Designed miniproteins, single chains, continued (2). Designs and how they scored, part 102

Each design is a single chain, and the fold is of that chain. pLDDT is the mean over its residues in the fold that is shown.

## One batch from the design tools (miniprotein)

Design m7537
Fold by ESMFold2-Fast:
Structure m7537 (fold): chain A 120 residues (1-120)
Amino acid sequence: SKLETGLSYLKEAKSAFLNGNRDSAISLAKKGFDLLTSDYPNFNDLLAAIPEENVDDFLTAYLLLVIDKYIPLEEATRLYALGIYQKYKNNPLVSENVKTALELIANGEATKEKIVELLS
């Protein structure tokens, strides 16, 4: 399915980023998000469709796309980041650095440098 294929790309994006292959990570994150958003154009519906075990991979890719400006850092993105942070702040399957990055976006304190440091 597009969901399974999209999630596979996002998992590969996280792995590429952690291995220092940033350009590859961004490319894979874009491919994954394009597949996922084609079936789930509403972000809340998309987030609800993500299995719990894939949420950290999904949110890591989302943060990479925000810092790379593929997803514009505007009020709607900050409100989504706030909602995601509130939903997952106590979920052990989401990394603490991803939670911190979402909180920085929600509070309007996110810089590319801070998010890259948290995700590295």
Scores: mean pLDDT 84

Design m7538
Fold by ESMFold2-Fast:
Structure m7538 (fold): chain A 107 residues (1-107)
Amino acid sequence: SLKDRALETIDQILQKIEEIKKKASPEAQAELDEMKQVLEDLKQKLENGEIPSVKELTLMQMRMMAGQSQVWLEAKKNKDEETLKLVDEISKLMSEFVKLLNEIQEA
């Protein structure tokens, strides 16, 4: 189902956040923890059969983008190619996730 695919996409993003956290600075870990919390809250809503509003999705995307930008800048400064790749993969999965949620709202 579209819901199952959306939940699987969240789990993939959460896994990549945990990989980045393994060597992140305390400042980057704080950003990653906020990103993780936003996604876990959204996962719980979806598991309970609730569909986030367009406003909630927009605010989530803005928070995720802010965290991704800060982690990206730190990784670039440290020449951490592995973390840069993981952040890019998170961005792609976030785009797929938003598309899935839009399809669920139209169903």
Scores: mean pLDDT 86

Design m7539
Fold by ESMFold2-Fast:
Structure m7539 (fold): chain A 100 residues (1-100)
Amino acid sequence: MAKEKAIEKYLENLRKELDQATPEEAVRILRDEVERFEAQVKYIEKNKVSKEDIELFLKAVEELIRMVDELIQRYPEHADEFREIKARLEEIKNKLKEIL
């Protein structure tokens, strides 16, 4: 429960940041977050991490994919950059599902 609330707060804060950002800033923010998530996947692959922590991370990735879909609809001129980000998040999601 405490870890779930921390992730919910993180996602709420990220959504607020993205809602206030220009599309160019949103692309930068999301690329930074994806790089961090890719590093976390590499850590999980090499280290013993609890199934619960992996499941919480998977839920965060799935919610971020939903946020990216909203941004694709909001900013069609930047849809290609957001689709690249979405593809990287889907790859993270697939790797996490394989580990579970």
Scores: mean pLDDT 86

Design m7540
Fold by ESMFold2-Fast:
Structure m7540 (fold): chain A 81 residues (1-81)
Amino acid sequence: EKVKKAEEYLKKAEEYLQKGLETGDPSYFQKAIEYARKALKYAKEAGNEELISKAQDVIERAEALLAGLTPEQIEEWEKLK
């Protein structure tokens, strides 16, 4: 139930993150953050650490892209996780 909702919202967040990367449109990164935050809420309620980690990762990547970091800089930052 909660796991399924977290997975559904995470998938939508990843889709918007990808669209933002392809188009350069910051509105897609904002949508990615919105859906990833919904995924994080359900993942925390489910106690699923893997989904919590994945949702946090999408939020951090999308926030970094909105801040004007390049995809290469974000990849370097992700290596520290």
Scores: mean pLDDT 79

Design m7541
Fold by ESMFold2-Fast:
Structure m7541 (fold): chain A 58 residues (1-58)
Amino acid sequence: SEAEKKAEWIELTARGLGLQAAGSEADPERGNRVAQEIYERGKKEAEKLRDELEKKAS
């Protein structure tokens, strides 16, 4: 569905941004924390989008 495509795009974008941020960080430990934070935010936004749009699509 359109909603699922958007949710997947949000997750993929967050993953890519997280990897880019980790790669830019000199300290791998800090890089990993930043990447995880970005990914978790993207995941929450995608889940919220899926939940709301699925309820409306019923």
Scores: mean pLDDT 76

Design m7542
Fold by ESMFold2-Fast:
Structure m7542 (fold): chain A 96 residues (1-96)
Amino acid sequence: ERRELLEEALREAEEGIELLKQAVEDRKYGPEALRELARAASLLSQSGPDAFEAVRLLNEAIRYAKQGLEGPEWKKYLEKARKLAEEAKELVEKLL
């Protein structure tokens, strides 16, 4: 149900944030972080309009993380992605 989707999305977002923290120190964790954040965004998009802002923040985090993984300023962009994903997580927690 909605609560179950939000709880699953929260878990995926937390895993993605953890992997982004690792990716800031070692880029090899980046692709898996992107997969977890994308899963969180997908679950939230099914949770209703109240989750729209969290989906937007996760998509923005994914965009910055992709830029980081493809460029020389990887650490800077992955840190931006982590902060956006943490903001999305806080919004999901408020919906529970």
Scores: mean pLDDT 86

Design m7543
Fold by ESMFold2-Fast:
Structure m7543 (fold): chain A 95 residues (1-95)
Amino acid sequence: MGTPALELDPSLPPREQLETLLRQAIAAIVNDDKEGLEAVREQLRKLREQHKDDPELVSLADEAIRIIDDYLEGKITPEEAVQRLRELLERLRAL
């Protein structure tokens, strides 16, 4: 059985949606799923645009997009990208 695709639940609070997207990004990097990672990047962009009035969410989403872009551009390793995304996930949980 393939790994089930994690689906973003729009009924979740915005910060829980961000947590889901961060987990999806980590899974995509670990599985070398560039298409899935690009889909997560687009969902992160949409989430930040919908919640521009939440500066903490916007900041974390923008940082996640930057990490994904750096990884896709070959500026950081998969291990570095996963570590940085996990650090964002812990910061989100501390809010």
Scores: mean pLDDT 81

Design m7544
Fold by ESMFold2-Fast:
Structure m7544 (fold): chain A 100 residues (1-100)
Amino acid sequence: AKELRDKFFEGVEKTLNDLKKKVSEEAQKALDEILERFRKLYEERPDDPVAVMGELLDLFEEKFGIPRGEFGALIAAYFNKDPRYEELLDKVVEKIKEKE
């Protein structure tokens, strides 16, 4: 459980950091706020990674208007080492820019 949780957290953090490199300074600040909230959720609910993931997806939809399925697909592509990861990153970056 702990090893899977730690790997999951690292993957989400890496994905958010990859997004930060491709967006405006304002969007970078919002992504940092999401990452800090995600970290707190994991500290508060270490035994419920599904609920923590659900809240992360909801935060991303609320902040940037990105559907849960699109951000979920990006996270899945990271963990599966999918060669389309960069294309999915760019799609999410475009959605972030549209919300600004």
Scores: mean pLDDT 78

Design m7545
Fold by ESMFold2-Fast:
Structure m7545 (fold): chain A 90 residues (1-90)
Amino acid sequence: SVEKKAAQSQLEMAEKLIKFLETKGIEELIKELAEKGEIDPETARNVLYDILSEAHGIPKEEIKKLSNEEKNKLFIEALEKAIAEARKVL
């Protein structure tokens, strides 16, 4: 099933990202995303803030005001929700 395969891939990616955030944090994730995407770190940061804004229903400007620890927590919470949804399909 395409749905089950997509859910499994999303679950594995989300678990890997949570582990990265818990060990290295959001600023190191921004660096990794910039390097892999061959884009500047500010572009990677803006994409990440858009994702956090959408996931939590918080305006991007409010996300920008949060500490790195608070942003890290919000990202982990969004990924945990994604894992829970993926597990419903598997």
Scores: mean pLDDT 80

Design m7546
Fold by ESMFold2-Fast:
Structure m7546 (fold): chain A 87 residues (1-87)
Amino acid sequence: MSPLERAVELTRRVAELLGLSEEEKERLIAAVRFLAESDDPRYRSLLASLVRAAEAFLADPEDERARQRAENGMAAALSAYEDALAA
C-alpha cells in the first residue's frame, strides 16, 4: 500500500469512528491527498503526524488523548489545505 493510500484509509476509519458526515469525510480525504501529493516538507510532516495519531487512536479508541491527537491532526490537515486553496 502506498503512503497516500495508507493515509487515506486511516483517515477514513478515524472519521467513521468519530461519526463525521460523508461530506466532512470527503473534505478531509481531499486535504490528506493534497498533503501527500505535495513536495513541501511541512506538509509531509503534517501527514506523518496525522498517520501516527490515527494509528494510535484506532489501536485504542477509548484513549481520550489519542482521540484528541487524531482530531488535532485532522484539523491541521484541513487548515493547511484551506490556506492553500485561499492563496
Scores: mean pLDDT 83

Design m7547
Fold by ESMFold2-Fast:
Structure m7547 (fold): chain A 84 residues (1-84)
Amino acid sequence: GLDGIAEFVKRIREGFVREAEKLSPEAAEKVKQYLDKAIEAVRAGDIEATRKYLEEAVKIMEEVSPELAKRAQEALDLVLDMLR
């Protein structure tokens, strides 16, 4: 259900925000904001908003680490597949 997917995004958020914080505190704050918005969109059942916010989070991560962004994209693609 949507609560399970939202919980999964919360766990993803904790890991990726922590990793981004080590590289750029500014980027980590933006990533956290977009992932928090994605969690709210998941709870609302808004797939398009969820995708938008997840894509923005990956874009911010790519600015600080392409390797981190690649790992994040893989995890977030899994979230989007769960919402289909």
Scores: mean pLDDT 85

Design m7548
Fold by ESMFold2-Fast:
Structure m7548 (fold): chain A 74 residues (1-74)
Amino acid sequence: MSLEELTEEAVERLKGLVKKFGRKKVAEILREQAKESSPEVSELLRRIADAIEKGDEEALREAVRELVELYLES
Protein backbone atom coordinates (compact mmCIF):
# COMPACT_ATOMS: atom_id res chain seq x y z
CA MET A 1 0.00 0.00 0.00
CA SER A 2 1.30 3.47 -0.91
CA LEU A 3 1.16 6.57 1.28
CA GLU A 4 -0.67 8.33 -1.58
CA GLU A 5 -3.32 5.57 -1.79
CA LEU A 6 -3.96 5.61 1.97
CA THR A 7 -4.13 9.43 1.97
CA GLU A 8 -6.75 9.42 -0.81
CA GLU A 9 -8.85 6.82 1.06
CA ALA A 10 -8.72 8.88 4.29
CA VAL A 11 -9.65 12.11 2.46
CA GLU A 12 -12.62 10.38 0.77
CA ARG A 13 -13.81 8.99 4.14
CA LEU A 14 -13.63 12.48 5.69
CA LYS A 15 -15.58 13.92 2.72
CA GLY A 16 -18.21 11.22 3.34
CA LEU A 17 -18.48 12.24 7.01
CA VAL A 18 -18.84 15.91 6.00
CA LYS A 19 -21.69 14.90 3.64
CA LYS A 20 -23.49 13.05 6.48
CA PHE A 21 -22.87 15.39 9.45
CA GLY A 22 -21.80 18.73 7.95
CA ARG A 23 -18.47 20.59 8.11
CA LYS A 24 -19.02 22.23 11.51
CA LYS A 25 -19.91 18.97 13.29
CA VAL A 26 -17.00 17.02 11.76
CA ALA A 27 -14.58 19.85 12.69
CA GLU A 28 -15.97 19.80 16.27
CA ILE A 29 -15.48 16.01 16.54
CA LEU A 30 -11.88 16.32 15.29
CA ARG A 31 -11.09 19.13 17.78
CA GLU A 32 -12.59 17.04 20.61
CA GLN A 33 -10.43 14.06 19.56
CA ALA A 34 -7.35 16.35 19.41
CA LYS A 35 -7.73 17.09 23.17
CA GLU A 36 -7.16 13.38 23.96
CA SER A 37 -4.31 12.84 21.45
CA SER A 38 -0.51 13.21 21.52
CA PRO A 39 0.85 16.70 20.64
CA GLU A 40 1.78 15.60 17.09
CA VAL A 41 -1.62 14.00 16.37
CA SER A 42 -3.45 16.89 18.12
CA GLU A 43 -1.81 19.49 15.84
CA LEU A 44 -2.69 17.50 12.70
CA LEU A 45 -6.31 16.90 13.81
CA ARG A 46 -6.73 20.66 14.42
CA ARG A 47 -5.26 21.40 10.96
CA ILE A 48 -7.71 18.90 9.40
CA ALA A 49 -10.63 20.48 11.32
CA ASP A 50 -9.63 24.01 10.19
CA ALA A 51 -9.24 22.87 6.56
CA ILE A 52 -12.69 21.19 6.58
CA GLU A 53 -14.36 24.27 8.10
CA LYS A 54 -12.72 26.57 5.49
CA GLY A 55 -13.35 24.14 2.60
CA ASP A 56 -9.59 24.15 1.85
CA GLU A 57 -9.09 20.83 0.03
CA GLU A 58 -5.32 21.36 -0.46
CA ALA A 59 -4.74 22.00 3.27
CA LEU A 60 -6.97 19.01 4.11
CA ARG A 61 -4.97 16.69 1.82
CA GLU A 62 -1.63 17.89 3.24
CA ALA A 63 -2.68 17.45 6.89
CA VAL A 64 -4.22 14.00 6.21
CA ARG A 65 -1.04 12.89 4.41
CA GLU A 66 1.07 13.90 7.44
CA LEU A 67 -1.31 12.08 9.81
CA VAL A 68 -1.27 8.87 7.69
CA GLU A 69 2.56 9.04 7.48
CA LEU A 70 2.78 9.43 11.28
CA TYR A 71 0.63 6.30 11.81
CA LEU A 72 2.67 4.28 9.27
CA GLU A 73 5.90 5.24 11.12
CA SER A 74 4.46 4.07 14.43
Scores: mean pLDDT 83

Design m7549
Fold by ESMFold2-Fast:
Structure m7549 (fold): chain A 57 residues (1-57)
Amino acid sequence: SRAERIGRAVAELYAQDPELTLRLAERDSGLDPARIRELLEAGRYAEVGRLVLEARG
């Protein structure tokens, strides 16, 4: 799904630069960094992608 693809892209960025990825999610989408970190570490990529899509409309 689109959400799964977005979540996996966020996971790839998180693997490269966790702190920057979480700051961008908070700044650009208003997402809680602690929640996004927890979901990414749990492999819940589709849920991360869904939250990003919902934050953008």
Scores: mean pLDDT 85

Design m7550
Fold by ESMFold2-Fast:
Structure m7550 (fold): chain A 76 residues (1-76)
Amino acid sequence: SRAEEITRRTKELSERFARLAAELAALRAAGEEDPELERELERLGRELERLSEEGLKLGNYEPALIAARAAAEAGA
């Protein structure tokens, strides 16, 4: 179903977001910057927000919870 597809995609993107956020945090702790990684995280954050909103329209709160957890882990 559409709801299942949204949940699956949200899980995939949230896992990627968490990994990249951790990588950026490690780089910044070492005094380094990665503008490409920062832009990718911003893009992933927007996509996760979009999927959360789409899920909510279908009465599915799971994508919103997954996205919120990923954002919290990233310190956003």
Scores: mean pLDDT 81

Design m7551
Fold by ESMFold2-Fast:
Structure m7551 (fold): chain A 90 residues (1-90)
Amino acid sequence: SLEEELEELEKRLRELQDRITTISNNPDAPSSQILKIQTLLLSAQSEIFVARRYLEKGKEELARKQLESARQTLDHIDALMQQVEQQINS
């Protein structure tokens, strides 16, 4: 269901927020890339919030499109975090 998809994305957002905290504690972590990831996390949080509001109003098609956007943003964040982790572990 769209509610289950929303809950999955909210959980994924929390996991990525924990992960960036761990990455940012590494002294070799690139501050500019950390800031970029943090900015994208705020965007994902906003997209998820808007999706939840659409679901509360019964606007399922708008909610679905917003969840798709949020998923893409989270996928982009995950890829960037993987790059940073590879860089600091090199």
Scores: mean pLDDT 89

Design m7552
Fold by ESMFold2-Fast:
Structure m7552 (fold): chain A 70 residues (1-70)
Amino acid sequence: DKNERISKLREEMVKISDQLSQAKTPEERAELAKRLIEISEEILKLTDDGVARLDITAGRNLLRLLGKEY
């Protein structure tokens, strides 16, 4: 079920967002931001969801601020 897959991806995003808020190093934040972008891109493929598009932009901006490329 497409909706079940989307639900699981959204739950994973919440977990990563919580971990990102607790991350203490730029390297940890960069890896979590990359994972957040990856999951958001999967949701976009399934839904064309504008919220997922904003999450991708936020993740890319975070990586840029941390001096990382995506």
Scores: mean pLDDT 73

Design m7553
Fold by ESMFold2-Fast:
Structure m7553 (fold): chain A 117 residues (1-117)
Amino acid sequence: SELLKETNKKIQELLRNFFLSLSDEEREKVLLALTNPEGLKNEEEYIEARKIFADFLSSENPTVEELKKALEAIKTIKSLLPELKKVYNLSDEVTEKLKKLLEEIEKLIEETLKKLE
């Protein structure tokens, strides 16, 4: 679906702009949080959510089912932000930016699903 490909590209742009808004040190901490989830109380849930979202982003031909799974994954990651902030020592500013990013991605996915249904 062209709409699914467009949504995937818009999410990639949101992620790119987010990382470009961070300092080198802040980027490193966020990348560590995204790539090394060990030590979280909800480690398994976070690893699964992260994998689902990453699989969606890397899909050359994303499906509606993958987009629905990506939405749930984003909601899970967003719910775990307080734990991620504590474990990876993220600043209040970075945590707020990440929260806004996840909320924007969630809204974009929900709007796309509404157009497809």
Scores: mean pLDDT 82

Design m7554
Fold by ESMFold2-Fast:
Structure m7554 (fold): chain A 80 residues (1-80)
Amino acid sequence: MEEELRRLEEEAAAREKELKERWATANKEEQIKLFEETLAFQLELLDRALELGLITEDEVAAIRAKIEAGKAKVLAQIKK
């Protein structure tokens, strides 16, 4: 379980690095797509953590709710 968590963290870090590199040269439309792609990846990692027993379904629901609330705010900032 600890090794699986470390692998998920490494995948998240690699995606964040890729996002930052692509974000630096992206226009607003591309930034929105990159943000949505990153959220989809983070939700996939969350589901994998649940399957591995690292988190509970209640924790997943709480995190997903926070992500959805934050998503609207971030998208509004990008569109400016």
Scores: mean pLDDT 74

Design m7555
Fold by ESMFold2-Fast:
Structure m7555 (fold): chain A 75 residues (1-75)
Amino acid sequence: SNKEEFEKALEKLDEIIERIKKTTDRSELEKIMKEAQKILDEVRPIAEKDPEIYKKLLERVKELQKVIKEKVEEL
């Protein structure tokens, strides 16, 4: 179902956020960011159909943006 696909995507985004926090390599960070963008592109059409789902996606995007900014400042 669309909900199950979305929940799997959120889990993948959570894993990406943790990978970003742990990386010490700029090239690895760039690869992880590309993986994150692909996941976001795949889940946006699903999220647009449900306001509750969209809110959860927005929260993950905000966290992702925050950890990327912090990691770029560290590297």
Scores: mean pLDDT 83

Design m7556
Fold by ESMFold2-Fast:
Structure m7556 (fold): chain A 89 residues (1-89)
Amino acid sequence: NIVEELEELIELTKPYSLDDSYVPKSEYLKEFIEEIESLDLPESDKKILLGNLRRLYQGVEKINDEEVKEKFKKVLDAVLEELKKYSES
């Protein structure tokens, strides 16, 4: 149930997710950002999506909890899978 996990992450990170220009420290997230940027999506949609993901990740890093980090990874993987299906169709 990826929607419920995403909603939970948004709620948990809300006090900490303030800057859509936040630079992630994780190589995993850098690679994920590069994959999204390579997709055939409108630039405005990419900007909004990446901004939201950077804010969410900022909150995840500040909370520094392993369960929250695992939920974030699941959300990222599911979002990328759906975006790839859309881009490839």
Scores: mean pLDDT 70

Design m7557
Fold by ESMFold2-Fast:
Structure m7557 (fold): chain A 72 residues (1-72)
Amino acid sequence: SRDLALDVLATFGAGIAKEQGLYDPKASLEEQLKAVKEAMAEFFRSLGSSDEEAEADGEAMAEIYREAVERS
């Protein structure tokens, strides 16, 4: 389902951010979104993405995280 897909992707993004020491589940939503964006951009760069592609994909992952949190 769409809800399951959002939860899986949001959990993945938060997990990567936590491994990078950027994620605090008690921080504001804005700080959590920033952490997911930065961590996922770095993750995509590590897989060979360009800086521009990595930043765009990181923003997309943060948007998925926002939607998952807002529906809760």
Scores: mean pLDDT 85

Design m7558
Fold by ESMFold2-Fast:
Structure m7558 (fold): chain A 91 residues (1-91)
Amino acid sequence: GMNLIALLDEDGRLLYLELVPSDKKALLEAVERVAKIAKEHPKTTIRVSLDASKKKSEELAEAIEKKFKEEIPTAEVERRGNVLTITVHPA
């Protein structure tokens, strides 16, 4: 399965989309890429939809949340099941 990473503007318009394999390293590298783009576009939302077993999704979600906090310290991260929502504030 492939995980979905989407970058949306404040109106929910799609700015960027990436499909990433359920590999921790590949997902963390994708987080770095999308975080870089999001920093250039204030008031964006990043959505990560995980396609893995519950146990693996929980592990991946935790690593992704930590990585987003490292890349965008002011970002808010919310987890609902297999979906992560990262709110990027203007700075």
Scores: mean pLDDT 83

Design m7559
Fold by ESMFold2-Fast:
Structure m7559 (fold): chain A 100 residues (1-100)
Amino acid sequence: STPAAREFEARYGEALAALEAEFIAEIERAGRDPEKIRPVVEEAGLIRAAIARLLGLLSESQAALLESAPAEVLRRAAELAEKYGLLPVAEVLREVAEER
């Protein structure tokens, strides 16, 4: 992995693991209800895209996701990242929302 990825894992790996576990739990609780699954997938996707942007690994599809996501969804993902202590991730998501 890159030096930036190792530093991120060292500082935020436990927080990220806790958040990923919550996403899995929410998907399991949602069963097959698309209305419950969609916001979880959207928030998880935005958080992964923000991490990729922080690490300089942002794909074209992740960049498009950040550009197309509504400001409300970006803010919701930022609040969730902040709740789990992923402060740099929350900052990226808020910056993207403010650029609109």
Scores: mean pLDDT 85

Design m7560
Fold by ESMFold2-Fast:
Structure m7560 (fold): chain A 67 residues (1-67)
Amino acid sequence: AEVRALGEAGDPAHVPRLVPLLNSEDPQVRADAAIALANIGGEVTRRALEEAQPSPAKIAALRAIDR
């Protein structure tokens, strides 16, 4: 719930907190982090995702940001 709520707030300050969660061992946390990052969007989020390690959640977040 908290991970999704950070995305709903839309605050780019939460991006550094959300990016590590894309590598979580919990699939639900990874999915919620991807959705939250997509909701925040913007260049800051895209750059942080591009620098992150490859994962399905990272790909999903990048796709969502690109419209």
Scores: mean pLDDT 70

Design m7561
Fold by ESMFold2-Fast:
Structure m7561 (fold): chain A 70 residues (1-70)
Amino acid sequence: VEEAKRLANEAARKAGEAGDEEARRYATLAVEYADDGDIEGAIKYLEEAVKKSKDEEAKRYAEEAREILK
């Protein structure tokens, strides 16, 4: 869980650097839901971050975080 949160934070950072505010928001929500113990919610928002990410690095971090939580 901690590793997945770290990767989700990296996805948010990379999306933000790329100007992809939608992907950044979804990755940030995934971290918040994981912090609350809502793993299903975290996975859902990581899936949205993957779909919306225009930056390849942000997408990879979100995908890796999602796989760890599954």
Scores: mean pLDDT 82

Design m7562
Fold by ESMFold2-Fast:
Structure m7562 (fold): chain A 67 residues (1-67)
Amino acid sequence: KEKEAIFLLVKQLAEATGLPVESLKTEEGLERAAERLAEAYGLTTPEEREAIREQIRALREAYEKYS
């Protein structure tokens, strides 16, 4: 159940950012995903951008754990 939820969240992130799931496993992909999410939702403060990066890293770690 948790594995399926994590995979779905990764797919949703890829869809929202326009980046393939494969690229989200890379540091470059993670950075681009965080940047695109921040732009899409109008997040402009360093604190907001840092929170997004942290959430994406956590999701990537969970995805790798269940892959």
Scores: mean pLDDT 75

Design m7563
Fold by ESMFold2-Fast:
Parts: sequence; structure tokens; C-alpha cells
Structure m7563 (fold): chain A 73 residues (1-73)
Amino acid sequence: LSLTSIEEGYKKAMESVKTEKDKEKVELVKELKELLLNDPSLVEKIRELAEELEKTEPDPFEVLKKVLEKLKE
């Protein structure tokens, strides 16, 4: 069951997390997944925003954070 495999992977990742930054990264990925599950049409918008932000932001997690912030506007 793919959902169970994802949950197990998530639990193992959480067990290896030792800093608040690691927890923030896991939470950002989870939030992105939940947004895409609720509105798949956001994929194109997310891609456009990420491509624009990647020009000035080298950290992929910071890009993701800014993309999520813009989508909430």
C-alpha cells in the first residue's frame, strides 16, 4: 500500500531529524503535497513561481517557502 510506505518513510525521516530546520523542511514538503492534492491546477503556477524565484534564491527550500507564501495571497 503506497500510502503506508509514504507514512513509514515520513516517520523514519522524522526520527532522523535533529534540528528545527530539518523539521521546517519536512513541514514545507507536506504543505506543498496537501495543496497539490486539493488543487492540482496549482502545479503550473508553482512551476512558474519557482522558476522566477530560483533566479535570485539558491536554496530550494527557501524557494518552496516563498512559493507557498505567494499561493496563499
Scores: mean pLDDT 67

Design m7564
Fold by ESMFold2-Fast:
Structure m7564 (fold): chain A 60 residues (1-60)
Amino acid sequence: MSEEELLAVGTEGEVLGREEVFGQKFYKIKVNGKEFWVREDLVEVDEATGKAKVVKPLRE
């Protein structure tokens, strides 16, 4: 599946890491065995469980 298909709105993944590049924050999220770097503003993170849910589409 493409990245856009795996990271559709409502998809939940495990947070593996965080990184900041030129002031933009990213989460490293594992979905269906694959790892993706996704912009912070596209996901909601549950800090208690370490899970993130995609709340905005990857394309605007």
Scores: mean pLDDT 74

Design m7565
Fold by ESMFold2-Fast:
Structure m7565 (fold): chain A 59 residues (1-59)
Amino acid sequence: SDEEKIEEILDFAEELLKNGVSLDTVIGAVKFLLEKHGLTDKLDEVIERVKELYEKIKS
């Protein structure tokens, strides 16, 4: 499902952020994956969730 694909992408983003990959690089990777899966209508929503993950990890 689209929801399952979004959660897989977010799990991947969280692992990259926890391993010190820059937010900009992670956002680029997430955009690529969303485009690959035809989920560009969810782009803004998913990017905001990635930024929230970054702030939680950074704290």
Scores: mean pLDDT 86

Design m7566
Fold by ESMFold2-Fast:
Structure m7566 (fold): chain A 71 residues (1-71)
Amino acid sequence: STREKVEEIVRQIRELLEQMKQASPEEQKKLTGRIQELIAEAYALARESGDEEVRKLVNETSLEYHDFVLG
């Protein structure tokens, strides 16, 4: 289902955020690019599904990434 796909993307984003805490500057650039791709994919799926719970999950995860980047 779309929800299951988004939940898997969210799990991957959270794992990548954890990796960024221990990553070199070169690795952080690659991880940031991958996280941004995953967030874009999750938003596309949320828009297509019209599922409010999916939308909330993607928004929450996007905020987690934003908070990490800004400190």
Scores: mean pLDDT 86

Design m7567
Fold by ESMFold2-Fast:
Structure m7567 (fold): chain A 79 residues (1-79)
Amino acid sequence: SEEEAFAPVVAALERLSGGRLADLDEAALRHALTEVLSDATLRPAADYLGLSVAEVRTSEAAARRFVAALRAYIARLEA
């Protein structure tokens, strides 16, 4: 499910931001996806989107798609 896919990413980002997910801009999210978050944390969400973790880390288009889907999921959690 989307929740099972993105929940590990959200949990890791909450730890990184001290619980301030809303304060993470696109640049901060992209940095976390490419440099900070583990493959194991990214893999369920990448698989859900039909992407590899390598694509999320190296492809501009894949990173944008991942960030857009993640932000949409976070917005639904805050509703």
Scores: mean pLDDT 82

Design m7568
Fold by ESMFold2-Fast:
Structure m7568 (fold): chain A 75 residues (1-75)
Amino acid sequence: ATENPIAREALELEIEAALYYMEAAVYEIAARNDPEKREELLEEARKLREKAEELRKKALEIASKHPEAAALFAP
C-alpha cells in the first residue's frame, strides 16, 4: 500500500489517466478499421486523451513539488 498520502493521490490520478489513455487507444484503433466513422472516433479519442493529459499533468505537478512521491512512478 502507498504510505504517503501525496504519493497515493498521484498514483490514483495516474491510474485514472492510464484508463482514459487506454480508452482513447481503443477509439484510435477503431478509427483505423472504420473509415466511415473515422473522424467521429478520432474526435472521441482526442477528448479522452485531453482528459488523460489533464489527470497526468496533475499527477506530475504533485510529483514535481514532492520528489519523494515522484519516486513511486519512476520506472
Scores: mean pLDDT 77

Design m7569
Fold by ESMFold2-Fast:
Structure m7569 (fold): chain A 72 residues (1-72)
Amino acid sequence: MLAEADKAADEVMELKRKGELTKEQAIEAAKLLSRAADTLDDPITSAVYKGIGVNLLMSAGFSFEEAREIVR
């Protein structure tokens, strides 16, 4: 799960750099990062993963509030 979340985040960040990131791809990556975060015993690393998810969603056109609801 964690390695798959990292790979998904990398792929989505590349799509963001190309301007090809869709809202659907951002949601899938953010949900995967949120699930990975929930399996972690370290609250700091968990917060980092959720933060990456929020940033990806906002980059795809979601508001901060919408992004937070998706990664909770």
Scores: mean pLDDT 74

Design m7570
Fold by ESMFold2-Fast:
Parts: C-alpha cells; structure tokens; sequence
Structure m7570 (fold): chain A 72 residues (1-72)
C-alpha cells in the first residue's frame, strides 16, 4: 500500500539519519539517546505497517540499531 511505502521510506531515512549522527558524535550519551530514539520511533512505524511488511521493517531496524551499537 502507499502507506506502507511511505512508512518504509520514513524508517529507512530515520535509520540513515541516526547512523550518520552517531558517526559524527564523540558523545556516548548522545549516541545512546539516538539509539533509544530510533528504537522507539522504529517500533511506532512497525505498529502501523501491514503484517506482511513487518518482518522486512524489523530486519532493517535491527540492522540499524546494531550499526549504532558498533559505533558506541
């Protein structure tokens, strides 16, 4: 659906922005806050997605969070 497409784009952009901000930061507290924000915002996007899109979105979110964890 067009809503799933917009939500998936929002998720991908959110992940990319959070990773870029984490890579630019030397502040562990800011990196932790970015991770928490991405996890919360990602979870809210996942709740709005159709069931068929949730596994793909979960995989993208988990990969993004893992990349931030590797920066920290």
Amino acid sequence: SSMDQRLMQKLRQGIASAIAAARASTDPALIAALRDLLEREGAEILKQLSPEKQPEAQQLLDAGLAEIDAIA
Scores: mean pLDDT 89

Design m7571
Fold by ESMFold2-Fast:
Structure m7571 (fold): chain A 87 residues (1-87)
Amino acid sequence: MPSLEELEEAHDKLEKDFEVLKPELDPEQQAEVEELLETLRANLMDPKVQLLETGKIQIILAKAYDTEEARAFAEKAEAKIAEIEKE
């Protein structure tokens, strides 16, 4: 398992990726991602929460990018979230 410092670094990278795509998001999408980022920071040591909430953020960001590759990634991520939810 990664250390708390490594988990914080991973979260910081995710926040940086959000800042890059933030101008392409509408205010509702921005609010959703910010709330998911808060949930992730509060649950750094919970791997299931990390996987589910990170996946949700990636789906929102991918859909905002509006490319064929981003849409394919979003569909794949949604399927993975469904699998993790079943476990």
Scores: mean pLDDT 73

